# Designs tried in a protein design run: designed miniproteins, single chains, continued (2). Part 86

Each design is a single chain, and the fold is of that chain. pLDDT is the mean over its residues in the fold that is shown.

## One batch from the design tools (miniprotein)

Design m7162
Fold by ESMFold2-Fast:
Structure m7162 (fold): chain A 75 residues (1-75)
Amino acid sequence: DLGRRAVRAAAGGDVDAAVAAAREAGSTLIQEAVRYAGEGNAKEAGELARKALAEGKDTLGPEVTDRVVAGALAG
């Protein structure tokens, strides 16, 4: 539950911890998406991983989520 960890950190006001957890979650989701996609179209797998990470943000709120997601995707 790396996404849940990122949400809890951001809700507690620790945006840096939330960014770190989101980056870790993003990497894990990309790896899982590649394996799940089978024959590994990296572009499509990356899109699926980004979608899964972004869907988790609905629990946070727009302003905090934008910073957390930007940090995760920039890394």
Scores: mean pLDDT 50

Design m7163
Fold by ESMFold2-Fast:
Structure m7163 (fold): chain A 60 residues (1-60)
Amino acid sequence: MERIVARGLSVEQAIALALSAIGLDPNAKVTVEGDTVTIEGDLSPEVAEELRAMAAELSA
């Protein structure tokens, strides 16, 4: 199970990351808590890598 966390996001960044996660894996568990987005699930290596790259770019 993969767990990806992005912190310090604007509302627009949080929405973009959440939509990307659902679009790449509809079974991914996405939790949005204020400025933090947590993505969990049995993600494929390709999906996990893409989401980690987005999370790293958006996180402050």
Scores: mean pLDDT 79

Design m7164
Fold by ESMFold2-Fast:
Structure m7164 (fold): chain A 100 residues (1-100)
Amino acid sequence: KIEELKKEIEKDPNNADAWLKLGNEYLKQGKYDEAIKWYEKAIELDPNNAQAWYNLARAYLAKGDFDKAIEYAEKARELGDVNGALKVYFELLSKGIVIR
């Protein structure tokens, strides 16, 4: 499935959705650095995609980079993903992280 997404990207490297889906597959496998790399490609192609910013925040949250998780969750919120941003915020609070 990852190989199919890589072929899709090789055929059309400007397909932001394919890069986003590739990041999602790596996130599911716990490969957070790879997921971040592919989400950054999706955002380069479509910087107004709130879902891509939210997924980037989730990857940083899973990696333990809480400052970047907050930064990118706020970006997703600015673009309209308020519920996603709140989920990241509440998960950080549940871990005892101060968001100020």
Scores: mean pLDDT 82

Design m7165
Fold by ESMFold2-Fast:
Structure m7165 (fold): chain A 65 residues (1-65)
Amino acid sequence: MVKEELIKKAVSLLKAIPKERWEALSEEQRLEIAKKIIRGIAESKGVELSDEEIEELAEEALSRL
Protein backbone atom coordinates (compact mmCIF):
# COMPACT_ATOMS: atom_id res chain seq x y z
CA MET A 1 0.00 0.00 0.00
CA VAL A 2 1.37 3.43 -0.99
CA LYS A 3 0.52 5.05 2.36
CA GLU A 4 2.22 2.25 4.34
CA GLU A 5 5.37 2.63 2.19
CA LEU A 6 5.42 6.41 2.86
CA ILE A 7 5.00 5.84 6.62
CA LYS A 8 7.79 3.22 6.78
CA LYS A 9 10.22 5.44 4.88
CA ALA A 10 9.31 8.45 7.05
CA VAL A 11 9.87 6.40 10.25
CA SER A 12 13.34 5.39 8.97
CA LEU A 13 14.23 9.03 8.26
CA LEU A 14 12.86 10.23 11.62
CA LYS A 15 14.94 7.55 13.43
CA ALA A 16 18.04 9.00 11.71
CA ILE A 17 17.57 12.26 13.66
CA PRO A 18 19.82 12.25 16.78
CA LYS A 19 17.78 11.37 19.90
CA GLU A 20 19.07 14.42 21.80
CA ARG A 21 17.90 16.76 19.02
CA TRP A 22 14.53 14.99 18.75
CA GLU A 23 13.86 15.15 22.51
CA ALA A 24 14.61 18.92 22.53
CA LEU A 25 11.76 19.56 20.05
CA SER A 26 8.16 20.40 21.00
CA GLU A 27 5.30 18.15 19.85
CA GLU A 28 4.36 20.84 17.29
CA GLN A 29 7.94 20.97 15.93
CA ARG A 30 8.09 17.14 15.71
CA LEU A 31 4.83 17.09 13.74
CA GLU A 32 6.12 19.80 11.33
CA ILE A 33 9.32 17.80 10.68
CA ALA A 34 7.31 14.60 10.09
CA LYS A 35 4.95 16.48 7.71
CA LYS A 36 7.94 17.83 5.73
CA ILE A 37 9.42 14.33 5.45
CA ILE A 38 6.10 12.79 4.29
CA ARG A 39 5.60 15.62 1.75
CA GLY A 40 9.15 15.17 0.39
CA ILE A 41 8.75 11.40 -0.01
CA ALA A 42 5.33 11.81 -1.68
CA GLU A 43 6.74 14.38 -4.15
CA SER A 44 9.71 12.09 -4.98
CA LYS A 45 7.24 9.24 -5.76
CA GLY A 46 4.80 11.45 -7.72
CA VAL A 47 2.07 10.88 -5.14
CA GLU A 48 -0.45 13.70 -4.64
CA LEU A 49 -1.56 14.11 -1.02
CA SER A 50 -3.84 16.67 0.62
CA ASP A 51 -2.58 18.61 3.66
CA GLU A 52 -4.95 16.49 5.78
CA GLU A 53 -3.49 13.22 4.42
CA ILE A 54 0.06 14.50 5.02
CA GLU A 55 -0.83 15.28 8.66
CA GLU A 56 -2.48 11.85 9.17
CA LEU A 57 0.56 10.04 7.74
CA ALA A 58 2.94 12.22 9.79
CA GLU A 59 1.02 11.47 13.02
CA GLU A 60 1.08 7.73 12.19
CA ALA A 61 4.86 7.86 11.55
CA LEU A 62 5.41 9.65 14.89
CA SER A 63 3.27 7.00 16.67
CA ARG A 64 5.69 4.30 15.44
CA LEU A 65 8.75 5.92 17.06
Scores: mean pLDDT 81

Design m7166
Fold by ESMFold2-Fast:
Structure m7166 (fold): chain A 67 residues (1-67)
Amino acid sequence: EVAALIAKGAALAAQGKYAEAVAAFKKALALDPANAVALTNLGKALAQLGKTAEAIALYQKAAALDA
């Protein structure tokens, strides 16, 4: 379920497990590609991993979808 995957990713990110958080958010987006919450959370996790350009692209996509 999309909501459960987002919650799992957020919990992993809170623990500093950003790579695992990215995997959870990517699964959420595979089920719901236009989910602004999942896009924003994936961007935050990627930014923590130093993938700044990828994070910016996801933030812009999320903003276009109502954040």
Scores: mean pLDDT 83

Design m7167
Fold by ESMFold2-Fast:
Structure m7167 (fold): chain A 86 residues (1-86)
Amino acid sequence: MTLVLTLRNASPTEITAHVLRAIGLELDGYRVRIEIEGDTLTITIEGASEDLIETYIAWARELERQGAQVTIERDGDRVTITVTLP
């Protein structure tokens, strides 16, 4: 499956932390694309396992409990998670 994570209104520290996690996934054999535009980070992970996807969903839901706006969509082999930080 393909996972697309979009993080909006992110601080430079938050962007750096997520980029480092994405690099870790690339080292683990996933195909990762990283795009940064201002305070918006988009990470695309190809070949994501269901366990990896559920981990990111759980993380996004925890941020939602902390006041973030979260949208999660599943469409075929693609899961899109959009998080807008407060």
Scores: mean pLDDT 85

Design m7168
Fold by ESMFold2-Fast:
Structure m7168 (fold): chain A 69 residues (1-69)
Amino acid sequence: SIEDTIQKLEELRDKEKDPKAQKALQELIDTLKKAKELVPDMTHGSQLPQDLLKEISDNVLKADEALLS
């Protein structure tokens, strides 16, 4: 679930020593928290807004790049 993903990312952020990677993980966490607030609206056949999906994807990429470097 999105809540489980947020929890896992918070654990990764707390264990991370690289400030750049911590910042990228925090940005991803913030984006997913926004998505979590919209998830109840999806129970009626709605989809996440395309702009929010792009924001999630962009922040995942940033976190991945920071962790690889």
Scores: mean pLDDT 69

Design m7169
Fold by ESMFold2-Fast:
Parts: structure tokens; sequence; C-alpha cells
Structure m7169 (fold): chain A 104 residues (1-104)
């Protein structure tokens, strides 16, 4: 059902946000001041993306409550697509930041 899909996506966003926040905190502990500034700028971009996804999920839930199933599916689809795209981009960026912090 659409309700189950919304609940599953809300959980996926929450779990991803928690994992990301933990990874950022770990990187910040090991970072130089310059690297910390780069990580914090990246985190701001991530936080903005998460807010956009959360907004789309809220719009999907509102449409579902109003009985507009087509609109709910469209917002849910956009949120799911953006979450998957974000995961791909952020995995690449985290790999790059982690590599910079490795001991030679």
Amino acid sequence: SLEERIEQLEKEVKDFKTEYDNKVAELLKRATPEQKAEIERFKKVFDDYIKDIESLIEKARQALEEGDFETAEEYLGEASFKLNLMKLIFDAEFWYLEKKLEKE
C-alpha cells in the first residue's frame, strides 16, 4: 500500500541520516581544521538534500490523506529517486574524504 511505502521510505531516510551523521562525526574527530571546513560544507549540502526529501515525503502523506493517490505516488517516487541518487553521490564523497584522512 502507499501508506506502507511512505513508512518504509521514512525509515530509510531516518536510518541513512543516522548512518551519515555518525560517519561525519567520525571524520571530524580525525580532520585538520582545513579538512573540517570542507566536511562541514559537505554536511550542509547533505542536510539541505535530506530536508528536500523529507518535504517530498510529507507532501506524499498529505496527498494520501486527501485521497489523491496519483499525486502521492508522484511525490513518493521523487523522494525515493532523490534518496537513491543522494546515497550514490555521498558514498563517492565520503570515500574521497576518508582517503584524505588515511595514514600513508
Scores: mean pLDDT 83

Design m7171
Fold by ESMFold2-Fast:
Structure m7171 (fold): chain A 55 residues (1-55)
Amino acid sequence: PVPTVTFTSPVSNKDVTLPADATPEQAAEIALQTSGSQASADYMRDLVARRDALS
């Protein structure tokens, strides 16, 4: 089993589960597929991108 992390989008109030090693683009794609919201996808992309920038 691949480690996963779950986030609740403040925009759509939907849970988004993604692999712990997901790229910003992958996180945005998964968020869009699960919530159907571009705003949720943008939020997840920015969140993962900020994580990567700190690493």
Scores: mean pLDDT 72

Design m7172
Fold by ESMFold2-Fast:
Structure m7172 (fold): chain A 75 residues (1-75)
Amino acid sequence: KELDIVSRFAAEVAPYVTTDEQKAALRKVANALLNGDKETAEKYVDELASLIPDPEQAEKVRETGKKAIEEVEKL
């Protein structure tokens, strides 16, 4: 079920994740979510969003990430 949450998060943010640095940050978020480390996941979501130049897209990444973290916390 954690894998489903991570897969949906990755799919939703994929259009905004184009550089190697952004892809590395996304991988950090995915690993933190899979490990149930919500604090680390929140940190890496913010890191990923900060690497996205468009403020609207960055905010979408933050919102999508927070939603994924909330779903993992419910498990």
Scores: mean pLDDT 82

Design m7173
Fold by ESMFold2-Fast:
Structure m7173 (fold): chain A 59 residues (1-59)
Amino acid sequence: GEEKARALVDKHKAGRPAAGPEVEAIYEEGLAKDGKVDSSKASTAGGALTLFLIDVVLK
């Protein structure tokens, strides 16, 4: 659920401090849109992370 997704976000931010704000924004947008993400973005690093977080939230 959301708590598990939040823990993964925190781990990614800890490993990539300069990208922290971007990772946080992706997570908040995913929550606000009830996990609706354009799968075409899976070809980018940001898209892959977003789809991964949505998979964790749904499970």
Scores: mean pLDDT 57

Design m7174
Fold by ESMFold2-Fast:
Order: structure tokens, then C-alpha cells, then sequence
Structure m7174 (fold): chain A 84 residues (1-84)
């Protein structure tokens, strides 16, 4: 199984974004195991700085994950990077 990284920039805490993505995917009947990659720099963000969430997902569902993330209020940027 080929994996992809979905990177999300948001004014929301990364955990809230992850939970919202998981809910939206389940509402659509998509069950996936999402791995979370901690980025040390995101823990030292100043007030008003965008938070970064990096999700490791199967490549075949990466676009569905990205679409779910784009629907979350406060998400400003979403990118998908294949791991090959």
C-alpha cells in the first residue's frame, strides 16, 4: 500500500482539525487509519500563527482526506505529497 502525506495549515489546534477530518470521512463511509506526524516547531507557535498538521494516509484516500480538511472552518491551506 502506497502512502501519502496530507499537510494542513489552520488557525485551529491540530488535534481539532484531525478529529473533524476523521468525523467527515466517517460521515461519508470512509474508514482510514490516519497517522499523525508531530512537527516540533508547531508547538512553539506564537498567538495568531497558523498551526501545521501532517497526516500520513493511504495514497488512494489522500484526496478525500484533503477535501475533508478543506471543509473545516479555519483551514487556510491543504497539500498532498506522495511517499514514493
Amino acid sequence: MEMALVTVLSSRPPQEVLEAVQRRLRERGIEVDIGVLAIPGSLDTEPGTLNQLVMLVPAEVAEAVAEAAREIPGVTEVSVSPLV
Scores: mean pLDDT 74

Design m7175
Fold by ESMFold2-Fast:
Structure m7175 (fold): chain A 55 residues (1-55)
Amino acid sequence: MKPLTPEEGRKLALEYAIEWLRERLERDVAAGKLTPEQVERYRKAIEELEKALKE
């Protein structure tokens, strides 16, 4: 039996959130829809989530 541990579930949730933010950022940047401030907010949010995932 290989149930997800709480830690594994947390990591999967973080990975999903990171992918969601990256996809949204890439789409909106490509379309020229984001201000530099919005780009910075997305990048910071992604970086924080990546840190939580790694450490």
Scores: mean pLDDT 77

Design m7176
Fold by ESMFold2-Fast:
Structure m7176 (fold): chain A 70 residues (1-70)
Amino acid sequence: MAEIERLVEEAKRRLATSDPEEQRELVLETAERLRELGFSAEEIGAAVGELLETLPEEVAREVAERLRAE
């Protein structure tokens, strides 16, 4: 499993047991970790998109808005 796939799978498992505030921070933390590891914006966008699909619509919207502001 590639490093990016491993991190996405770990994040998905953690998101399943997290509250909405933790879910928001976890997605943002995962995006930052991928950026620090040198993954491209395209790869990070795909990974974040996959995580957002597992979240409640309201949480996913807030995270997407915050990522656009960064």
Scores: mean pLDDT 78

Design m7177
Fold by ESMFold2-Fast:
Order: structure tokens, then C-alpha cells, then sequence
Structure m7177 (fold): chain A 57 residues (1-57)
């Protein structure tokens, strides 16, 4: 597919950074709340569930 736009790349980078914060646990609640504010509850829930699985590995 086409390369993501600069805006999409920035959004993806923010998701990755917030996912890392969830995995590390230091700012879990803040990272989840930030995801909800930026991307909505459904995306925040999906990212949280994926990160929770990675934490169990």
C-alpha cells in the first residue's frame, strides 16, 4: 500500500510510545487516558488489551 502520511506516522509513533508506557507500567493509567483522548475509547481498549498480552510474555 501507499506509505503513511507524516500525520499518520506521528499518530502511529504516539500509539507505540503510549503502548510502551502501558507495558512498562510506570504511567499505565495516564497512557490509557491519553489514548482515549487522542484516538477514542475503542482504539484505547484494543491497544490496552494488546499491551496487557505483551506484559504476560
Amino acid sequence: GPLPSEEETRRNAEIVRLTREIIEGGKYDEAVQRLKELFGEETAKAVKEAADILREM
Scores: mean pLDDT 73

Design m7178
Fold by ESMFold2-Fast:
Structure m7178 (fold): chain A 67 residues (1-67)
Amino acid sequence: DAEAARERLVAEIREILERRGFKVVSIRYDPEEGVFVIEFLTPENERHTLKVASPEELEEKLRELEE
């Protein structure tokens, strides 16, 4: 079940990024840090890597990038 929960979170993270026009390069869960490691490209073709514990944290960090 924890594995299924992580899979749902990965799907939600991908949807958040794609909804904002970002291209997902990779999403992986890092159990040592307890975070999702996300690599993506912005519409300007800039590469970013973020570490987030939840989809909510991702939305907060993306809001900071859009300021």
Scores: mean pLDDT 79

Design m7179
Fold by ESMFold2-Fast:
Structure m7179 (fold): chain A 70 residues (1-70)
Amino acid sequence: AEEYMIKVGESLGLSPELARNIYRGYVAQTGRDPSKEEIENLARAAKKGLDSSPLSRELGSHSDGGFFEK
C-alpha cells in the first residue's frame, strides 16, 4: 500500500519521502490503510497543494480555522 502511494506520487512529481509522509499521516488520522483510489486522491490533493505557494498553505492552516463558528 505505502509503495503504491510512492509510485503514484513519483508519477505526479512528488518526492518518495513526501508520498510516504502523506500515507503515514492518513493512516495515523483514520487508523486504517487507504484504498488505491484513496491513495490516488491523496497524491492528487498533495500535488494541488504544492502548486500553491507555501504562504497559501500556511494561511490555509490558520485563516480557515475555527474562530468563525460559534
Scores: mean pLDDT 67

Design m7180
Fold by ESMFold2-Fast:
Structure m7180 (fold): chain A 65 residues (1-65)
Amino acid sequence: ALETTVENFKLAIEQVKKRLTPEQQKELDEIYEKLREVAKTGSKEQVRQALLEAARKIDELLKKE
């Protein structure tokens, strides 16, 4: 979504993380770390692209358990 921000993603990650297995939590931590790095140095457009990639990885993670 064009209006999605890193803050919203962070809140979503924390909420999802509380309900996941330790293995899934590790994968989420990796996704979030990459997004956080982009947020520190990247443009708003780069953050948007990173959010889309993160959403795709999370979808894959939740399907496979």
Scores: mean pLDDT 70

Design m7181
Fold by ESMFold2-Fast:
Structure m7181 (fold): chain A 61 residues (1-61)
Amino acid sequence: KTLERARLASLSAAQRTFVDGGSDEEIFDRAKRAALEAGASPEEAERLAREALEILKRNRS
C-alpha cells in the first residue's frame, strides 16, 4: 500500500539524515520529501515526517 511505502521511505530518510548529523529541521524536511516521492499526499507526508522525527528524538540520548 502507498502509505506503508511512504512511511518506510520517510523513516529511512530520517534515519540517514540523523546518522549524518542533520538537525531536527533537516530530518523533517528529508523525511517529508521521501514520503512525497513515495506517493503520499502533502498532509500524509508531513504527518509521517513528524512521526519519524519523534522516533529518532526519543532514541537520541
Scores: mean pLDDT 79

Design m7182
Fold by ESMFold2-Fast:
Structure m7182 (fold): chain A 113 residues (1-113)
Amino acid sequence: SKLEEAKEKEREGLEYMLKKDYEKAAEYFEEAARLYEEAGDKLGAARAYRNLGNALFELGDYEKALEYYEKAIELAPNSIIAAEAYENMAKVYEAMGDLEKAKEYREKAEKIR
């Protein structure tokens, strides 16, 4: 099923993250997110997009990392995934030197349990 394929792609992406092969991790998380969306699993898709953002952040693709964190938040607002996405957006802004936005996004994360 698409849901089982999505879970397998997500696991492969996480294995590549552990190996620091961020390009392959991003590729697998993109496939996982698409499969979760096609299966109607919004929470799974949000988690995959958050993980994709993490891989892109490690690659230094800050703009794309922010875009995928925003997609994760849209799919699963007021969730642990959204809180983690906001915290990771704060880290991206900090890496970009935007300390004001970093603070703003950390405060957004703290408002979500």
Scores: mean pLDDT 92

Design m7183
Fold by ESMFold2-Fast:
Structure m7183 (fold): chain A 67 residues (1-67)
Amino acid sequence: MSEKEIEAEIYLALARMMLEIEKLSEKPDKSLLEKGLEYAQKALELDPENEAAKETLEEIQKMLESL
């Protein structure tokens, strides 16, 4: 695994963690979701073919649209 791939996995993990926390929250924090979106975008920039990063990005975008 390259350094770039490791960095992508770290950003994806951060984005996923933020998404899951906000999905369980009764009062979702838009600023935290926006940070999660930024991390998901970074992960996809570093690894464009990462399906998990694409899925996470789409889920965060949908949740932001619902707020």
Scores: mean pLDDT 81

Design m7184
Fold by ESMFold2-Fast:
Structure m7184 (fold): chain A 82 residues (1-82)
Amino acid sequence: MSKENIEEGIKKLEENVEEAKLLLKRLLDALDLLVGIPNKEEIYEKLSKKSDEEIKEITIKALELIKKGKYEEAVKYLEEQA
């Protein structure tokens, strides 16, 4: 996932919370490619069961960490929220 795709994703999250789930899945796929996430599917399943507002907030914070190059911190944050 490029930084441009992350910025576009944040804008869509503000307009449509359903896109937060799609962006969360893409974000987990990108993090798995970069640092490895053995339980990626389990994390996504647990996070997708949260409220739309919580999914949006979690996704935005994870994207902020990724934009700063803090990939392992983003993974840890997502695991802690799951």
Scores: mean pLDDT 75

Design m7185
Fold by ESMFold2-Fast:
Structure m7185 (fold): chain A 107 residues (1-107)
Amino acid sequence: MTKSLVIVTVRLEVDGDEEQARRLAELTAERLRREAERLGAEVVAVITAAAPGRALVTVVAEVPEEDAERVAEELRRRAPELARRAAEEAGVKLLSVRVTVTVVPAV
């Protein structure tokens, strides 16, 4: 079966220090991972990075080629909501969310 990679990158701007940004990144990553798995994707990598006032989350998921566009669209749609819920759980003020989703053929 031909598989594709769906790469979701979420860039977060926060009113907070590096520790608060890191916590938000970790909680956002967990929620994105669970959502990808719920959609039938296999999560192969999760990367988080944080600095004062900003965080980055990248989730790499593998899906059947025929499902790649559907999974990518759903993750793009859901990612801002998941980040907002993560911010509420972390007690951090979320200032902005930017989501990029890329579909690439698996090699």
Scores: mean pLDDT 87

Design m7186
Fold by ESMFold2-Fast:
Structure m7186 (fold): chain A 59 residues (1-59)
Amino acid sequence: SKKAAELRLELLKKLVELTDEAVKRMQGASRAERQKILAEMFEQQRELVEKTKKELEEL
């Protein structure tokens, strides 16, 4: 459906944005800070995927 396609596209855009922000933050960061940034990014991406899956199931 069009709504499902729009939700998937929005998810992909947000995942790209999170990756881009993490890359920018890591460019000036220590090893420990980079590990923390990556962990935070993966957690945020996981939550977005779970939220989008729930929204798709409710359509």
Scores: mean pLDDT 87

Design m7187
Fold by ESMFold2-Fast:
Structure m7187 (fold): chain A 65 residues (1-65)
Amino acid sequence: SAAARERAIELVQREAGASRELAERVVDLVEQGRGDQAGALLILEGGASPELASRIVAEVERLLA
């Protein structure tokens, strides 16, 4: 749902300190079943650790389920 997507974007922004543009790209990848690519994007462009990236992706997957 649109509401679940917005909550997921806000979560990525809050937990990773990501811009809205980066958060939207992360959420789009998770919606496409590309959680591994979403995690890699958080590490490469968001400066997240592998552990933090994994946690954020799991939380986004939970919100979108």
Scores: mean pLDDT 88

Design m7188
Fold by ESMFold2-Fast:
Structure m7188 (fold): chain A 88 residues (1-88)
Amino acid sequence: GLENILRAIGLLLRSIGLLLDMELNGVTVEMAKEIAENMLEAVRLDPSFTPLAIKLLEQGLELAEKQGNKEAAEIIREAIAKLREEYG
């Protein structure tokens, strides 16, 4: 329904904001958890967003790896694996 689509779009937009925050201020475990949870929920609400959600998570993973935040990278990698297993 429309409410699920709008909620999914809101989660995608928040995740884009998180990626910008990660680039500017550094990746934290809390940011990694939030983007992972947002992307998993967005895809649960509308599976048509799966390719975009994976792409956003892959960008977050690259930032976490470049900054050496292994815990954040593992959280994001697990979320990508879950999306690929369930929807990909």
Scores: mean pLDDT 90

Design m7189
Fold by ESMFold2-Fast:
Structure m7189 (fold): chain A 55 residues (1-55)
Amino acid sequence: SMEEEIKRLLEKIEELKKKYNLPEEVVKKAQELAKSGDLESADKLLKEAVVNILS
């Protein structure tokens, strides 16, 4: 269900926040997108943030 997909993505956001020390602004924006059902935009934002930290 969409609710389960949102829950899984929110868990992933917390995991990535702890692992890569993501900026709070990025975390909040990703959480906002996920809660609004925009899972694709949330995932893209997280991928770009992780790549930028690793670069």
Scores: mean pLDDT 84

Design m7190
Fold by ESMFold2-Fast:
Structure m7190 (fold): chain A 79 residues (1-79)
Amino acid sequence: RLAAGLAAVERATEELLRRLEEEGELDRFMEDGARFVAAATLAADPDAELSEEELERMLEMARRVAETFRWIERKSAEA
């Protein structure tokens, strides 16, 4: 089960990263966000199939995660 889940997360992450790269938004922030989103999405159902809608949702979530990281860094830098 764990190995199958890991393979599914890896595939989902690769597909999401490919989209982020094409949009020119692939950087360390987005890459980490994409991995987190892929893992979280597939944790509920490791056998879930990836559809175009699912990839779009993962992309939206990755952007939100990246925004959160940027917000945290900004807050940490503020006096």
Scores: mean pLDDT 64

Design m7191
Fold by ESMFold2-Fast:
Structure m7191 (fold): chain A 63 residues (1-63)
Amino acid sequence: AREEAIRFAEEKAKELIDAGLEDEVDKIAEVLAKLMTERFGIPLEEARKIAREIVEKLVKEKK
């Protein structure tokens, strides 16, 4: 469950960053956190931390 949520968030984050939204880190992280909560049952607070880390990591790797 948690591992599937992380994989989903990474794939979705890559898609959004590739679409030119790399400067919208806060918005992407919030959207992904909500999706992780709704689809995988991850607590919202935990999902926000995970989503933020994923987005920041992917943006840094792209640059």
Scores: mean pLDDT 78

Design m7192
Fold by ESMFold2-Fast:
Structure m7192 (fold): chain A 76 residues (1-76)
Amino acid sequence: SERARRAEELRAAAAEAERTGDLAAILAAAELHAREVTRVVTEELRERGDEEALAAFEAKMAEERAALAAAVAALE
């Protein structure tokens, strides 16, 4: 499936980043993974027609990303 293929690609990217030990590459791979997971879950909920769950999930993901961005900024 497309989901399985994307998961495989992201897993390979994360493994490569970890192998190099480059923190920026590791963070970039993690961000790509988070975006893909969000996309897949959003598509699944939309196909299911569960608009309430979709709206709640999108709102939660937006808040989590904002909180993470603020935390990262505070470390600098």
Scores: mean pLDDT 73

Design m7193
Fold by ESMFold2-Fast:
Parts: sequence; structure tokens; C-alpha cells
Structure m7193 (fold): chain A 52 residues (1-52)
Amino acid sequence: MEIDASTPEGMLAVARHLKAEGRQDLAKSVARRMIDEFPEYREEAERLLAEL
């Protein structure tokens, strides 16, 4: 899957796809990376983690 996940929007899209497919562990991993690389999106990533 050639997803350009070098942006916070791209990482969010990847995490949402993984969540929809039931791959919660991978979605959590992407959300954690998003917090580390884009702290401005911390609240959005934490909200996603809370749903997983």
C-alpha cells in the first residue's frame, strides 16, 4: 500500500483504514507515531486511540 503517510492527514487516513478493517493494533501504532511526529495533532490521535 503506497500511502503517502509523511503528513498528519495521511497518517490519520491510514489509521482510519486500519480501524475500519479491524486492525486495531496497527491503527494504535500509527496514532502513536502521529503524536510523536506531529504533536499539534495529539488530541485527534488520542481521540482515535480512545475509540480503539
Scores: mean pLDDT 75

Design m7194
Fold by ESMFold2-Fast:
Structure m7194 (fold): chain A 57 residues (1-57)
Amino acid sequence: SLVDLAVKVAKYLLEKKGIKAEEATLEDVKEALKELGIEVSEEELEKIYEILKQLFT
């Protein structure tokens, strides 16, 4: 699910980049997904970012 991907991205950013989910940009989310080897559409990327902000803001 996109929620599971948002949580995975949040964990990756904190553990590997020291970036808190509240401070993450769309570009940070895009880079995290790329580094995790997860391919998503532009629409899915935007939805993951929105979910991330809602869960952690």
Scores: mean pLDDT 83

Design m7195
Fold by ESMFold2-Fast:
Structure m7195 (fold): chain A 94 residues (1-94)
Amino acid sequence: MYYEKGKKYYNLGLEYYLLGKYEEAIEYYDKAIEYYEKDGKNKEELAEAYYNKGEAYKKLKKYEEAKEYYLKAAEIYEELGNYEKAEEARKLAE
């Protein structure tokens, strides 16, 4: 239930990001994060949502907010044992 809602909002966030509507993309990524956190099982998708929220903030030149969300994604990737994705996200937070 929550996972399907999270996936729907995540995909809307990606769509608005591709349209250059970065504030709207962030709103949909926030909805995706809310539902993925309620689901509690799909941490890879949660990490992806945080990562893409960081990408959207970077496009808005809100670099401090972007760093915050890259670091959240990195922490989740590390918990999952995905050290390559964790390292990529940490480098973006520099």
Scores: mean pLDDT 89

Design m7196
Fold by ESMFold2-Fast:
Structure m7196 (fold): chain A 55 residues (1-55)
Amino acid sequence: SMDDLKAKLNKTTDELIELLKKVEANPNDEELVKELKKKIDEHKSITSELRSMLA
């Protein structure tokens, strides 16, 4: 449902913020950078699906 997607979006946003803080503290940590990129892709997927439901 749209409410389930909104809840998932909020969780993914919180996870992105935490990962960004970790990357900023450790910019040479390639694993953290990779994890951040993966989470950004996940967030984009959720927002695209939510947008399609609103159209």
Scores: mean pLDDT 83

Design m7197
Fold by ESMFold2-Fast:
Structure m7197 (fold): chain A 68 residues (1-68)
Amino acid sequence: SVGEQLRALAEELNADPRFKATLIGDKTLVIESSGDVTSIIGLALRIIGDHPELSVSIKGNTITIKGL
């Protein structure tokens, strides 16, 4: 399920000290990065490539992922 995919992704990203991933409900994941804009864009592109079923948006140092 989308909720299971987002939970697994949150656990993976929270293992990296550069990222803080927070689940909001069961369909939205918010990722905050301490890196530069280039590293944020790189992460977003990786997620899109690995999970084409997810919606990804970037605002500043924050990536928001939603199940489609």
Scores: mean pLDDT 78

Design m7198
Fold by ESMFold2-Fast:
Structure m7198 (fold): chain A 97 residues (1-97)
Amino acid sequence: MDKDIDIGVARIYEAIGNLAMEKGDYEGAVKLYEKALEIYQKVDPNYAEPYLNLGKAYYKAGDYEKAIEYFQKAIDLDPSNEEAKRLLEEAKRKLEE
């Protein structure tokens, strides 16, 4: 497996997913971030960023249960990520409404 090429492809999926988020295409962003995560799981399974990106996309799509799941995974991999912790509490509050 060529790790550098795979990471490059994953970064392209992330960049297109970020553009989908900016356009309000949250369903498209989820699909693109899932493709990036699939690659990272094979080449860098401890990388937290793809989980954070998926959590954000699910949150914007209104799927707060999935958002919580992915934010928790991001925190489990990177406990110092204050953004993921903040977004986890925001998603939990949405379910309590």
Scores: mean pLDDT 87

